# Designed miniproteins, single chains, continued (5), part 58

Each design is a single chain, and the fold is of that chain. pLDDT is the mean over its residues in the fold that is shown.

## One batch from the design tools (miniprotein)

Design m17997
Fold by ESMFold2-Fast:
Structure m17997 (fold): chain A 64 residues (1-64)
Amino acid sequence: SLTEAQRLLRILTGKDFPEGTVLTEEEARALLREAFKKAGYPDSEEVDRAIDLAVEGLRAAQAA
């Protein structure tokens, strides 16, 4: 089964990741920022807040 972290990455980025994929906070932030940018949401304070919440959720999932 997919890990909770992989499930969140798939939901947030629209991309499939191999089972056992673990990203650093830096890697996760960069990936999410690029995903938002590709979706038509350029860099903004709102996008920064969304990335912060997504990274927090991802870290919690990886720690569980």
Scores: mean pLDDT 68

Design m17998
Fold by ESMFold2-Fast:
Structure m17998 (fold): chain A 76 residues (1-76)
Amino acid sequence: MREEIEKLAEQAVNGDQDALHQISQLVGDAILNEDFETLDLIIEILRKYSDKEPVLGSIATLAERQRQKLLERKRE
């Protein structure tokens, strides 16, 4: 998983729109499955590459907001 996400992040930094789309799908799948471990991993990796590609930072921020909403739902 880590290696796949890092590869996609590097491809997105190089202008690969398909890699950016795949990263967004991984975030969506992790949210749907309430997979906090995968969400945390994606956020960590995307933040590492966000200095080179600001869009990755935006995706990481969105993932953090969705993670927070999932936690709040469990506390209701």
Scores: mean pLDDT 81

Design m17999
Fold by ESMFold2-Fast:
Structure m17999 (fold): chain A 64 residues (1-64)
Amino acid sequence: SQLEKIFNAFDFDGDGKISVRFLPYIFKGLGLPPPTPEEIAEYDKDGDGKIDFAEFKALYEKKK
């Protein structure tokens, strides 16, 4: 899907996760409002500053 292609483009180290710091830029590029810090914190359950594809997709579905 388009989301998978975008996710893979920001998965620079190939670990299946992307940095939460890229989320505002990605969402702006999609024409969507950026996720709030509170929303990001709910999906970054490990506190490592990264989210996986399932979390990324869930956040996208919430904001569209």
Scores: mean pLDDT 77

Design m18000
Fold by ESMFold2-Fast:
Structure m18000 (fold): chain A 92 residues (1-92)
Amino acid sequence: DEVEKYKKEIEEALKTAKGGLAEQIKVSLIILTSPTPKEAAKKLAEYAKTQDEDTALKILQVALLVLGVPVEEVRKLKTREAAEEALRKVLA
């Protein structure tokens, strides 16, 4: 109930957002409205598929951080493909 109201408020904010702010709000919405870190990471991976390579890499890095992967390990992942492989291994 509270989660449903919060979703609608954030979705309205997304409708008015422009540029990189829209992507940031979408990522935050996915994290905050997902019942588990694993579900949040899966939804972030799906969202990344719809984005350009640079944006997808950043979203996938956030998914790995949400799953508890150390920031040093995430920073080593410099391509979308490397981040996707790392995420697949963590989610398996």
Scores: mean pLDDT 75

Design m18001
Fold by ESMFold2-Fast:
Structure m18001 (fold): chain A 58 residues (1-58)
Amino acid sequence: KSPEFLEANKKVVDLSVELGLLDIKLALRPSPELEQQRQEKQAQFDEASQEFDRLREQ
């Protein structure tokens, strides 16, 4: 296991938790700013997930 693999995995997990919290906030009190933040976090999650998948193949 490379340190990069563990870092990438942690980043994916952390972003997943952050997205879950944003979804809860949006359900309780939707706002355009939270929607935008959720979209940005989704993009970060997608990039981190792609990098994790790449490293997983090593």
Scores: mean pLDDT 81

Design m18002
Fold by ESMFold2-Fast:
Structure m18002 (fold): chain A 108 residues (1-108)
Amino acid sequence: SSILEKIKEMIENAKSVEDLKKVKEYVKKNLDELTPEELYELMELVEKKRVDSPNEEMALALMEIEKIIADKLLEKEGREAIEERRANMSEEEKEKIEKEYEEIKAKR
């Protein structure tokens, strides 16, 4: 994707908070055009740049970009994966609650 390559270039070349504000604006405009796989790749790149960041202001700006990408990734992939996890967890959570109730009953 030409959009993915442009965002990657902008992130790698960013040297200031102002540069990161431009990255944030471009990302926000093009998020819907990116696949979940591309969003994941961008999240890893942003996280790496944040960890390597020389100052707190740039780290905070990178965290904002990371959150925007993460929120869109959760929206695109997370609803079905979260619903599938919840469906599988509902039986385990139900069994756990029932077991705790029986243990409370046994102590009275």
Scores: mean pLDDT 75

Design m18003
Fold by ESMFold2-Fast:
Structure m18003 (fold): chain A 76 residues (1-76)
Amino acid sequence: SKVPQEVLDKLRKLAEKYNSEYLKELVKLMEEEGVKALEKVDIFTLQKELGTEEALKLGAAISKYIATGDISLLFE
């Protein structure tokens, strides 16, 4: 399934804010492979690049999106 453009834009801005190379590459992978790319997210690499608080917040949002299709937590 295709990832909504609003989600891609949100994650790209987050990657730029934290200068996260992993998150930049993840956004590219999501553009190419869709929602399936999110199932392989390395939370430990996100924690290293974004910090614990932001990585846990993003991880929770991704988990909810995969499980329910609800993108609301990605914009909180």
Scores: mean pLDDT 79

Design m18004
Fold by ESMFold2-Fast:
Structure m18004 (fold): chain A 81 residues (1-81)
Amino acid sequence: SDAIKALGYALLGLADEALDIANQILEQDPNNVIAHLAKIAALSNSGKAKEAMEEYNKLKEKFPNADEIIAKINKAKTIKE
């Protein structure tokens, strides 16, 4: 819920609010993929390309596991269509 909210704020261009929520989630769960995505989007939208790349590299280390979760979500959605 909160991770999705942070991603939503990032997509709306509310980078500071998105970063605040994403950072709070990552302090509790450093492996939360959606929170990492929200942070990357927020940093990118605020022109902090280097910081965004650093977060992307952290996500890339976990990329196989993150990709599996994303694929399972997409498969579940496709079956309901």
Scores: mean pLDDT 72

Design m18005
Fold by ESMFold2-Fast:
Structure m18005 (fold): chain A 65 residues (1-65)
Amino acid sequence: MIVSLETLKEKIELLIKNSETFKDKSIEDVIKELEKKGLVKRIGDKLEISEIAYKIIEESVKLLK
């Protein structure tokens, strides 16, 4: 799945605010970690993200209101 960097940053920011796992990490650090794990690839101005990683992020965000 291809998403804009901006869209992914917004979702990660929400996770960082509400997650103890990511509370001490920057958005950029989280993206780099996902790249190392093969869950995200940078393609020009867009990112290719694995479907499972995107689904986990969406499900996590749904718990935030």
Scores: mean pLDDT 68

Design m18006
Fold by ESMFold2-Fast:
Structure m18006 (fold): chain A 54 residues (1-54)
Amino acid sequence: LDRRLELARDLLAETDATVGAVAELVGMSPFHFSRAFKARFGLSPTAYRRRARA
């Protein structure tokens, strides 16, 4: 799980894929992905993307 979330983090920062598309790529529903990502990194996927591109 951790390795998949780390890959998702990089995809959010470096690509224009939607949060839903990234979730699907790592084998999770968008709902489950958002919760798992926030638990792991302290930010929602959308908040992380905004911060990484700031």
Scores: mean pLDDT 80

Design m18007
Fold by ESMFold2-Fast:
Structure m18007 (fold): chain A 62 residues (1-62)
Amino acid sequence: APQVKVFTGEADTEEEALKQAEEKKQAYLAANPDLEVVKEVRVITEEDGKVTVSIALKLAPK
């Protein structure tokens, strides 16, 4: 069955928050080479001077 994984970064800038989320995503995909990305959704929120980037992946076996 497809699974969903969410990777989150938080920083003072979108670029830094995205970098954190992307690094977590890449590490997970490298550790799970039998999985393919079916869908990717990126959500960016800003609150009290903090930027949070969440990358949600829908994954399935290759």
Scores: mean pLDDT 83

Design m18008
Fold by ESMFold2-Fast:
Structure m18008 (fold): chain A 55 residues (1-55)
Amino acid sequence: MAQARQDVIAAVEKANAAGLDTREGLVEAGLSPEAQALIDKMTAGGRAGARELAA
């Protein structure tokens, strides 16, 4: 199904196409590298979460 994941990807692509670079835009807005650690954690958590869902 992956509809939820596709929706997130579409949203990110839309923001990028609108001229809002996620990384650059967020940094300019005052987002610190802490947000990058959060994204990395989510990626790792997603893998673990998917495994637990399958269990």
Scores: mean pLDDT 50

Design m18009
Fold by ESMFold2-Fast:
Structure m18009 (fold): chain A 90 residues (1-90)
Amino acid sequence: MEELEELIARAEKKADEFRELARKYPVTRDIYTEAANFFYGLASYARRLAKEEGPEKAAEHARQLIEKVGDEFYKKMKEEAERLAREAAA
C-alpha cells in the first residue's frame, strides 16, 4: 500500500507543477492544464486499481503506468515548460 501511495504522491506532485506552469505561461496554459489533469487521473486510477486488482498486481500495473507513461511525458513537458518560462521571464 505505501508503495502505491508513493507513486500516487509523485503523480500528484507532477500535476501540481504543471498547474503552476499553466498559471505562469498563458500561451501554453491549455496544454499544461491538460497535463495536470492527466497526472491527477493517473493517481485516481492507481487507487481504484488497488481495490479492484488487489495490492500486488495493482502496484505492478500502477508503477508501469505512472513511471513509464508519466515519467516520459513529464520529462518532455517539464523541459519544454522550463525553457518557455525562462524565455517569458526575459
Scores: mean pLDDT 74

Design m18010
Fold by ESMFold2-Fast:
Structure m18010 (fold): chain A 76 residues (1-76)
Amino acid sequence: SELEREIARALVAMQIAVASKGGIDELRATLRRLAEHPNPIVRRFAEVALRKLDEVADTASPEEARQAAIDGALKA
């Protein structure tokens, strides 16, 4: 259902918010862990967020990297 997708998206976004306080490496590790989650919707959101993070990793500040991951999760 749409509600299930919204809950999964919120879960991924909350994990990104917490992990981002530890820096880019901790955020990436958290997204990789979520990409292995038993819920396929959570995996999809995490995979999109991780892809967006990797797209900006070489040039981004921690804030830009965090925003890219959040944007990825929201668009999945």
Scores: mean pLDDT 75

Design m18011
Fold by ESMFold2-Fast:
Order: sequence, then structure tokens, then C-alpha cells
Structure m18011 (fold): chain A 93 residues (1-93)
Amino acid sequence: SEAERRELAEELRRMAEELRRLAEELGIEELKEVAEQLEKAAEAVEAGDLDSALEHIEKAKKIIEESKELSEELKEALLGQLDLAEEKIKSLR
């Protein structure tokens, strides 16, 4: 359980780092906001606050869904990744 939470937190942080890189490459500041939410979700997962982690994932999804700069293909890919992260967080209960 603790090891699984740590592994998921590391996965969320790696995803955040990739999004920060992509934000600079594409010039899309909203991806930095998504990365910040994923970093907060990772901290919550490590702390065992799974409800807070899920709130941060939902905020990340909303930023992506409401974006006017992201292509529909990139939105679908990112939302799919966040859906998998959400399922993993829920499985830790």
C-alpha cells in the first residue's frame, strides 16, 4: 500500500515533468497549470489523502477540457492518461 502510493506519486511527477517540457515546446501555458495539479496530486497520494489527490486530477481534467489551445487529439490523449491515474488512485482505497 505505502510502496504502491510512492510508485504512483513518482508516475504522476514524471507525467508533470513531461507536461512542463511540452508546455515550453508548444508555448501552451495551460499545460504548466495541469503539471502543477499533478504535482499536488502526487503529494496528496504520498500523504495518503486520496480524496485530495482525486480533486487535483479533476482540476487537471477541467483545465484540459476547457483549453482553446490544445488540439482535440492531444486533449483525448491527456484525458485518457488522467483517467488511468484516477483509476489507480481509486484502487489504493
Scores: mean pLDDT 88

Design m18012
Fold by ESMFold2-Fast:
Structure m18012 (fold): chain A 96 residues (1-96)
Amino acid sequence: MLSEEEVEELKREAEEALRAAEEALARGDEEAAREHARRAEAIADRLFEGGYYEEAAEIYERVAEIYERLGDREAALEAGIKAGLALLLIGVDKVT
């Protein structure tokens, strides 16, 4: 399990990577955008494995959108599936 401090650090790193990816896309730097998106996805994977599904879902959704804009359909589909699974796991605990 991740510590509370590690979760806060990972969330900050993910937001930084996502912002960098959006900035790279805005300037047409597809290689940089893909690199930053992969960084954010790896952070979301860590959060998902730690049971932080809401945090992971938010990051995966944004990563999927970046991959879609890059034309990386396989990576976009994979990130989208992970986001959907994370959202489903959040809902299960809150229904009962």
Scores: mean pLDDT 83

Design m18013
Fold by ESMFold2-Fast:
Structure m18013 (fold): chain A 81 residues (1-81)
Amino acid sequence: APAIDASGMDPAELAALVARAEAALAAGDLEGLRAAALELYARAEGNKEAYELVVEAFVADLQGDREEALRLLKEAQKIAA
């Protein structure tokens, strides 16, 4: 499996944060999505690819592209798994 943990977060915790971001986006909860992205940033220093996808999803949702945001979150989940 691809390396998904480097420092500060285990794979299950990373997957849970990505799942929280997806749930927040599905509910239209921008604060929840923002909180999940910031928590990923603080704790997933070694999994920057997954973090970058969550940030891109946040930006896409802010631009009104919810479909692209959901696609990016699913890509982050695949990397975290």
Scores: mean pLDDT 66

Design m18014
Fold by ESMFold2-Fast:
Structure m18014 (fold): chain A 87 residues (1-87)
Amino acid sequence: MISNLKPGESKVLSEGDESRIVVIKHPDGTFTVVQLYKQADGTWRVTVVKLKDGKVVEVLRDETFSDRKEALEEFEKLVEEAKKEAK
């Protein structure tokens, strides 16, 4: 459960072929959620949102890709960037 994370820690909530979700906790008690998922139309969506008190307070990134490999590369890049910012 994400509420049990310490500042600077991350947790993988999903790592399936059609959905990947990583949550990172910041020192201020907010969370960054990086998500990759396959949409009903066959495209791939990558989102980065900021959560405070369990609510989305900011959408930092919301992009759609036709190619899974490009979406996965962007997802992995955004996860590493979010982890660096949470130090």
Scores: mean pLDDT 79

Design m18015
Fold by ESMFold2-Fast:
Structure m18015 (fold): chain A 71 residues (1-71)
Amino acid sequence: SLEEEKKKIEEETKRLRELVERKEKEFERREPELTPRERELEREVLEAFRAMIEAIEKLELERLKKKEEKL
């Protein structure tokens, strides 16, 4: 069902966000060992991952909405 597909999308994006949070905690632990440039780049990578997850979620939900409209 479309409700199950929506729930699956929400659960998948939640798992991806949790992975990013774990990466942020890992980064915080390693931060004293990193150069200033490495810290900047690692933060940019984490920000990019968050933006990508949001974009993926929006795209998947929009695709689901179009499927619902065709039924």
Scores: mean pLDDT 81

Design m18016
Fold by ESMFold2-Fast:
Structure m18016 (fold): chain A 96 residues (1-96)
Amino acid sequence: SDDEWAQKLYDKVKEKLDKIPEEELNKITSPGRRRIYNLIKKAKSPWQFVTGLAFLLNKVFADLSDEDFKELQKIFTFAKSPEELADKLVDFIVGK
């Protein structure tokens, strides 16, 4: 089930991000949000993505602002499915 969860999250994040215009992606100015975007683009497997994202969340001095870090924690805490998590995470990255 953990492998299925990671696969669904990864697939939905990639699918949703691919539907966003490149011009909108180029407007990402937040260093922390851009790091998550770059992680999604570079990750070659679901677990590479999930592990990389967990590492960002566990950094004491992450490039995320305190506000962005708290928002990201809320997304992970309250998302009820990998699809909902993917939707909220991509919206967070593009500032929606």
Scores: mean pLDDT 79

Design m18017
Fold by ESMFold2-Fast:
Structure m18017 (fold): chain A 87 residues (1-87)
Amino acid sequence: SSVSKLENAIKFVEMTLAEVDPEAAKKVIELLRKAKEAAESGSSDAAEKVEKYTKEAAKILEEAGRPTLAKEIEKLGKEVVEELKKK
């Protein structure tokens, strides 16, 4: 599910980034949690919010020198947005 994909992304960022760059990890995790809350809300703007928060998270990762992880988060965001638009 969209929620499970976002939860797995949160865990992955925590495992890969929290010890190396705790400030960037905290900001990214907060944005991914907001994306997860939007996906769970069932609101009409859920897809737009997920896209916004995952793009903001990816930008922070790029600025933190993690371009591969940033691309993975952007790809995940697109997949979640597509799933939400099908509902």
Scores: mean pLDDT 85

Design m18018
Fold by ESMFold2-Fast:
Structure m18018 (fold): chain A 86 residues (1-86)
Amino acid sequence: MSPNSRAALLAGMEASTVLIHAAVLLLTNASVEELRETIERLREAIERLRAALAATTDPAVAAQLEAEIAALEEMIRELEERIESL
C-alpha cells in the first residue's frame, strides 16, 4: 500500500470510530462535557481526513474521504444542537 493510501485508511478508521461513539452519545443522556470532548475529537478526525484528501491522487479515495468529512461535519452540527438544547 502506498503511504497516501495507508494514511487515508488509518484516518478513515479513526473517523469511523469517533463517529460511532458520537452517534451513541446522541442516543443517550450524555453530559455537556462528553459532547464537547467528542466534538473536539471529531474536529481532529476531520483535519486528519483533510490532510489525507490533500495527499491523495486516487479519485475513488478522494470521494470516500469527502463523504467521510461530510458525515463528521453533520455529526458535529447534531452534537452542537444537542448542547444548545440542554
Scores: mean pLDDT 82

Design m18019
Fold by ESMFold2-Fast:
Structure m18019 (fold): chain A 53 residues (1-53)
Amino acid sequence: SPLEVTRRMFARMADNVDEILAKLLAGEISQDQADEQMKRRNKEIMEQVRKES
């Protein structure tokens, strides 16, 4: 269903934010790298969920 597709997209995006924030707080990546990775990964998540639907 469209609602289940939207739920999966937002859940995966939330997980992505948590992972990137954890790396940023651990000093593993810079703020610029975090911003770039977040943008790229969110795009990949949207494309992947679209393919699964």
Scores: mean pLDDT 81

Design m18020
Fold by ESMFold2-Fast:
Structure m18020 (fold): chain A 111 residues (1-111)
Amino acid sequence: MVSLKELREAYEKGDYSLLEKVAEKVAEFLRTLPMEKVHLVIDELKIWLNGSLLIQSKEGDEIIAEILVLAYEIDPSIKDKVMKALDYAIENSEVPEPFKKAKEKIKEMEK
């Protein structure tokens, strides 16, 4: 898996190739999870990118939100799981704006 440092550097440069590799793994993981457990993908990404579920990082949350959008773009069949994971992230984040924007972006892509 790509390191947190590499993901942050790629995100800052607008290089989504590394984010896309992580998004492919997230899409695979979401395919295996039942709907009631899709929150686990947010929890794992938060621990990995922010170091803790209790640490709220706008930069980390923006990266998580972009990974979820890319996962949907890679596999549109997981849309309902991605949307539910985003809803969980919105409800459990002190700064929900990145996840709200990701949810809106996915809705715009459906049109």
Scores: mean pLDDT 73

Design m18021
Fold by ESMFold2-Fast:
Structure m18021 (fold): chain A 71 residues (1-71)
Amino acid sequence: SKLEEVLVEAAKELGLDESVIEKLREIARTEEDPDRAGKKAYFVVRREYGEEVAVKFAELARKLLEEKGLI
């Protein structure tokens, strides 16, 4: 899905590891709403890498979602 592509692209851009990327793929597959998926993804990144990385992830994902017309 486009949502899965966005979350994975944002994570790869920030150099997040494959175990976290797989968690983000699962979120995109189980949560159809982009806002709720984004919030769940933010909390996963925050738990694994901390708030600073999670904020950067959220900002990049929002930009990519807007570019793809998902928000």
Scores: mean pLDDT 83

Design m18022
Fold by ESMFold2-Fast:
Structure m18022 (fold): chain A 96 residues (1-96)
Amino acid sequence: GVTGSAPELKLEAKKFFSQLLESEEPSVEEILQLIESLDVPDSLKEFLKQYVEKFPQLKVYTYAHLKVALKFPQLKEEELQELVELAKRSGLTLPS
């Protein structure tokens, strides 16, 4: 991530992310519900749903990034872009 944002906000987001990774394992259903609550295009929601279903081993990271995006709106675009890039590297094609 680019360091152009307030260091305090990024530090809090990083701590929250780490706490989520150490917390209760999220269900796929819970992650799908978070995706539905996102203020993003339906095509991106569908892509993220496919990503969660095809790569359940990454669900903890997906959940953490989504929770950070929802709690810290200033980081929403950065967090969602990181998920999209990770999914592309995993071989998932974006629904056009």
Scores: mean pLDDT 74

Design m18023
Fold by ESMFold2-Fast:
Structure m18023 (fold): chain A 64 residues (1-64)
Amino acid sequence: SMRREMALLAGYLAAREALEKGDSEEVALQKAIKAVKEHFPDLSEREATALAEEALKQAKNDLK
């Protein structure tokens, strides 16, 4: 869905910026979760975390 894609994009941009700045994967994940929740505050903690983990995986893959 478009909403899922937008949430993934928000998490991806946050995770990628964190990794490019030299932040750890743990910090990048926390920033991605925050970005997802800021754009989609009605998502459950579990859903926001799952989207952020997927976004972090894509950011890591793109930076190799």
Scores: mean pLDDT 86

Design m18024
Fold by ESMFold2-Fast:
Order: sequence, then C-alpha cells, then structure tokens
Structure m18024 (fold): chain A 85 residues (1-85)
Amino acid sequence: DAEREALAARLEALAERSTGVAGGMAALVATTLRELNLTDEQAAEGLRAAVEKLKKELPKLTGQARKDAEELIALLEEAAERLAA
C-alpha cells in the first residue's frame, strides 16, 4: 500500500532526526508497517496503542523531546483515523 509506504518513510525520517522515546517509537512503528502484513484494522489498532504509550511518556518529556513526541502522536492519530475509515 502506497499510503503505508509513505507513512513508514515519514516515520523513518522522524526517527533519524529525533532521539529518545519519539525516535525509538517512530522506528518501531515504521518497521512494523513494513515487515508485518497487517490489515488496515490491525494497523490502526497498533497505531492507537503506540499513541497511548507516547501519551503516558509525555509528562516525563520537556523541550524538543516533548515537541517530537507531540508531532509523532498527531501523525499516528491521523494515520489511524485514515486506516479505520
């Protein structure tokens, strides 16, 4: 799927420029989207789970790390909504 490929590429770019929780999560999600032949429903569920994990880490983050995590959360939420539609 071209949209999943584009999402994986965007996540890989974020992982390359971001360190810590956001970068690690972006890399993991990108690998999961590329390597696992998931249904749209399964992919959306996985993205929502990643969002919830990131939201729990937000109170521990400050500055650029927090901004990167917030950007990743928004990206994953948007992608999950598109896959679930």
Scores: mean pLDDT 81

Design m18025
Fold by ESMFold2-Fast:
Structure m18025 (fold): chain A 99 residues (1-99)
Amino acid sequence: SEAEEVQMKAYTLALELNGILYLEARKLNNPELEKLVDEFSKLLHQLLHASAEELPALEKRIREVLEQLSKLMPKEVFEEIKRIAEELVALRRQYLELS
């Protein structure tokens, strides 16, 4: 189904994003960044299972963590992370519209 295809794409992108976050945290060896990456990973997991009612609050929290991450990593890496995160939010919204 179209919903299953959207969900699979979201799962794949979430794994890709977690990989980027993990590698960057290890590369920079910054404890503050490592803590934010752990929090962001938990938010991404919640996003994959979020209801329509939960989505606005979760999107706001994701945006807040992205702002904090932008101060702790190179701009090019951050812009990639932000792009994938925004696509994941859009895919969750699309999945909920198809369900």
Scores: mean pLDDT 88

Design m18026
Fold by ESMFold2-Fast:
Order: structure tokens, then C-alpha cells, then sequence
Structure m18026 (fold): chain A 61 residues (1-61)
């Protein structure tokens, strides 16, 4: 199922918070998810988690 922008942000925030990431990392990853969802119109949950993971990996590099 496709997620709305708000649903995509909620899924990313919940997953990253559960993983124990810092508030700054969560904010940056959720911003990336929101911007991608706005550009594409909607995302799947798998795409949301992939974008969040890639954003966190880029911050750790």
C-alpha cells in the first residue's frame, strides 16, 4: 500500500525512535523521507525505511 506524506513521516519516526537514534538523526532522516514523498506523491513503507537507512548511513560517513 502507498503511504501519504504524513504516514511516511510517522512510519520513519516510529522505526528510528524504536532503534534508539538521536533526535537530530531522526529529524534529518524524517526530513529526507518527507521531501522524497512530496516529490513522488507517495511512498511504500519499504521505500520509507530505505530512505531513512540511507540518510543515517550518509550522516555516519
Amino acid sequence: ALLSVDEAVAVATAALSAAGLSPVAIALATAAVKNTALAKGSLTAAEVLDIAAKTIAALEA
Scores: mean pLDDT 78

Design m18027
Fold by ESMFold2-Fast:
Structure m18027 (fold): chain A 58 residues (1-58)
Amino acid sequence: GAAAERARKLAQLERMIAELEKPLPDVAILAAEHELRTHFADFPELVARGLALARERL
């Protein structure tokens, strides 16, 4: 159901943000930035956090 899908997306987004806090190659950071912008519009505050981390790494 929608609640389970939302919980799955949130868990996926939290894992992406945790990975962006670690050393990553530029291609992985750019891929994560694209995913954040296109697939997580329901979580604007976490997306903003992930995008800020990506900008710091690039």
Scores: mean pLDDT 81

Design m18028
Fold by ESMFold2-Fast:
Structure m18028 (fold): chain A 100 residues (1-100)
Amino acid sequence: AREEEERRFLEAVLEFFRELGASEEELRELERMPPGERVRRVGEALGLPEEVKRLAAELAEQGRYELAFQALGAAYVGKLSLEEIKERIAALEAARAAAA
């Protein structure tokens, strides 16, 4: 099960990177990396903040591969920082509290 989870994480990362136009050589390099380094490389290639790269790498090192991938995907797809998301949530909560 854990080995299958790690492989699924690897495949998801490789597919994600392939959509960005990564070469077969780059994909093979990613496959040979440790999970934490692999995650950092993907986050760096995507221009993600250090905070997001660190979180995802730590999750991968803990064997939480799906969460690591989701963290990268959310930052990349949404193009929002974790701080921006937190700020928007806080602003909405404050506005609702003031209206109530």
Scores: mean pLDDT 70

Design m18029
Fold by ESMFold2-Fast:
Structure m18029 (fold): chain A 78 residues (1-78)
Amino acid sequence: ALTEQAGYVEGEEKNFKAGEVIAEASGYHPLFLPGMVAEAKDGKTKWLIKEGEVTVDKATGVMTAATDVKMVELIHKD
């Protein structure tokens, strides 16, 4: 199950509207879809995409909601 992989559990849900800036991503994956995991530039925060599409600018690493997006932070359980 995605919710407990590698000792991570789903934490707080975040909702973003189309066009909102979310964060800066590590790595340059251009598009995140539901079921994919995005990782922050600091390498410490991970997000599971639940709904919608997230784009990443290749030059800046900025994650932007392409549609209305729902995502959850993945928190290390122990």
Scores: mean pLDDT 73

Design m18030
Fold by ESMFold2-Fast:
Structure m18030 (fold): chain A 79 residues (1-79)
Amino acid sequence: EEEEIALRAVLEAVEELTSPRAAEAFRRILEVLLEGEREGRLGEGEAEAAALAATLSDEERQAILRAVAEGNRRALEEL
């Protein structure tokens, strides 16, 4: 499953390349967004994800963005 491969690669890269705090926050953000989409409550999930992201420093946000890009690169190579 393409989405599962991409999700795993991104989560692994975030855990590898960011702090445990940033990695945990990213997992929670992703979980909230995916649950909101599944339940048809995208707006609520987006608002909660934005609030979680606001708890992160600029450095943590940048580290997550770099890790997500690396995870996506790995997933594309696996496909």
Scores: mean pLDDT 75

Design m18031
Fold by ESMFold2-Fast:
Structure m18031 (fold): chain A 73 residues (1-73)
Amino acid sequence: MDQLQKEIDDAMKQMAYAVAMIALKNNTPEKIIEDIRKMSKEGGSKVVLQSMIDAAKDLGLDKVKEEAEKELK
């Protein structure tokens, strides 16, 4: 239901966002883009892709943001 879905989505986004921030700060944009493409081929998590977009936006990594948006669409 809406309430449970919102709580689950929020918790998943928080975890994925923290992982995305760590990955983006410790890796090159090219490496992250490669990882995003690999996740997409494996039936990648939309929550992870959304968190990559949010983290990349906060860090000013436009290339990573654009690539994650392409994989999410």
Scores: mean pLDDT 75

Design m18032
Fold by ESMFold2-Fast:
Structure m18032 (fold): chain A 65 residues (1-65)
Amino acid sequence: MIKVTISNVSKEKEKLAKEIKKKIELAGLNPEQKAELLSDKAKEEIRNLLEEVLDEKVEVKLEEI
């Protein structure tokens, strides 16, 4: 299972960040998508996407549990 942690999110954007987190974790239930999400490329793309969507600097951690 993949665990996503998003840090340094403002209170106003916590709900949106939680929704994005759930979508990424759900995608990580697929073995092919899980392998892709754990790649360095996917980590950079997810961080960039989150910073763009949330319009603030955030920290993103993707871990296999």
Scores: mean pLDDT 77

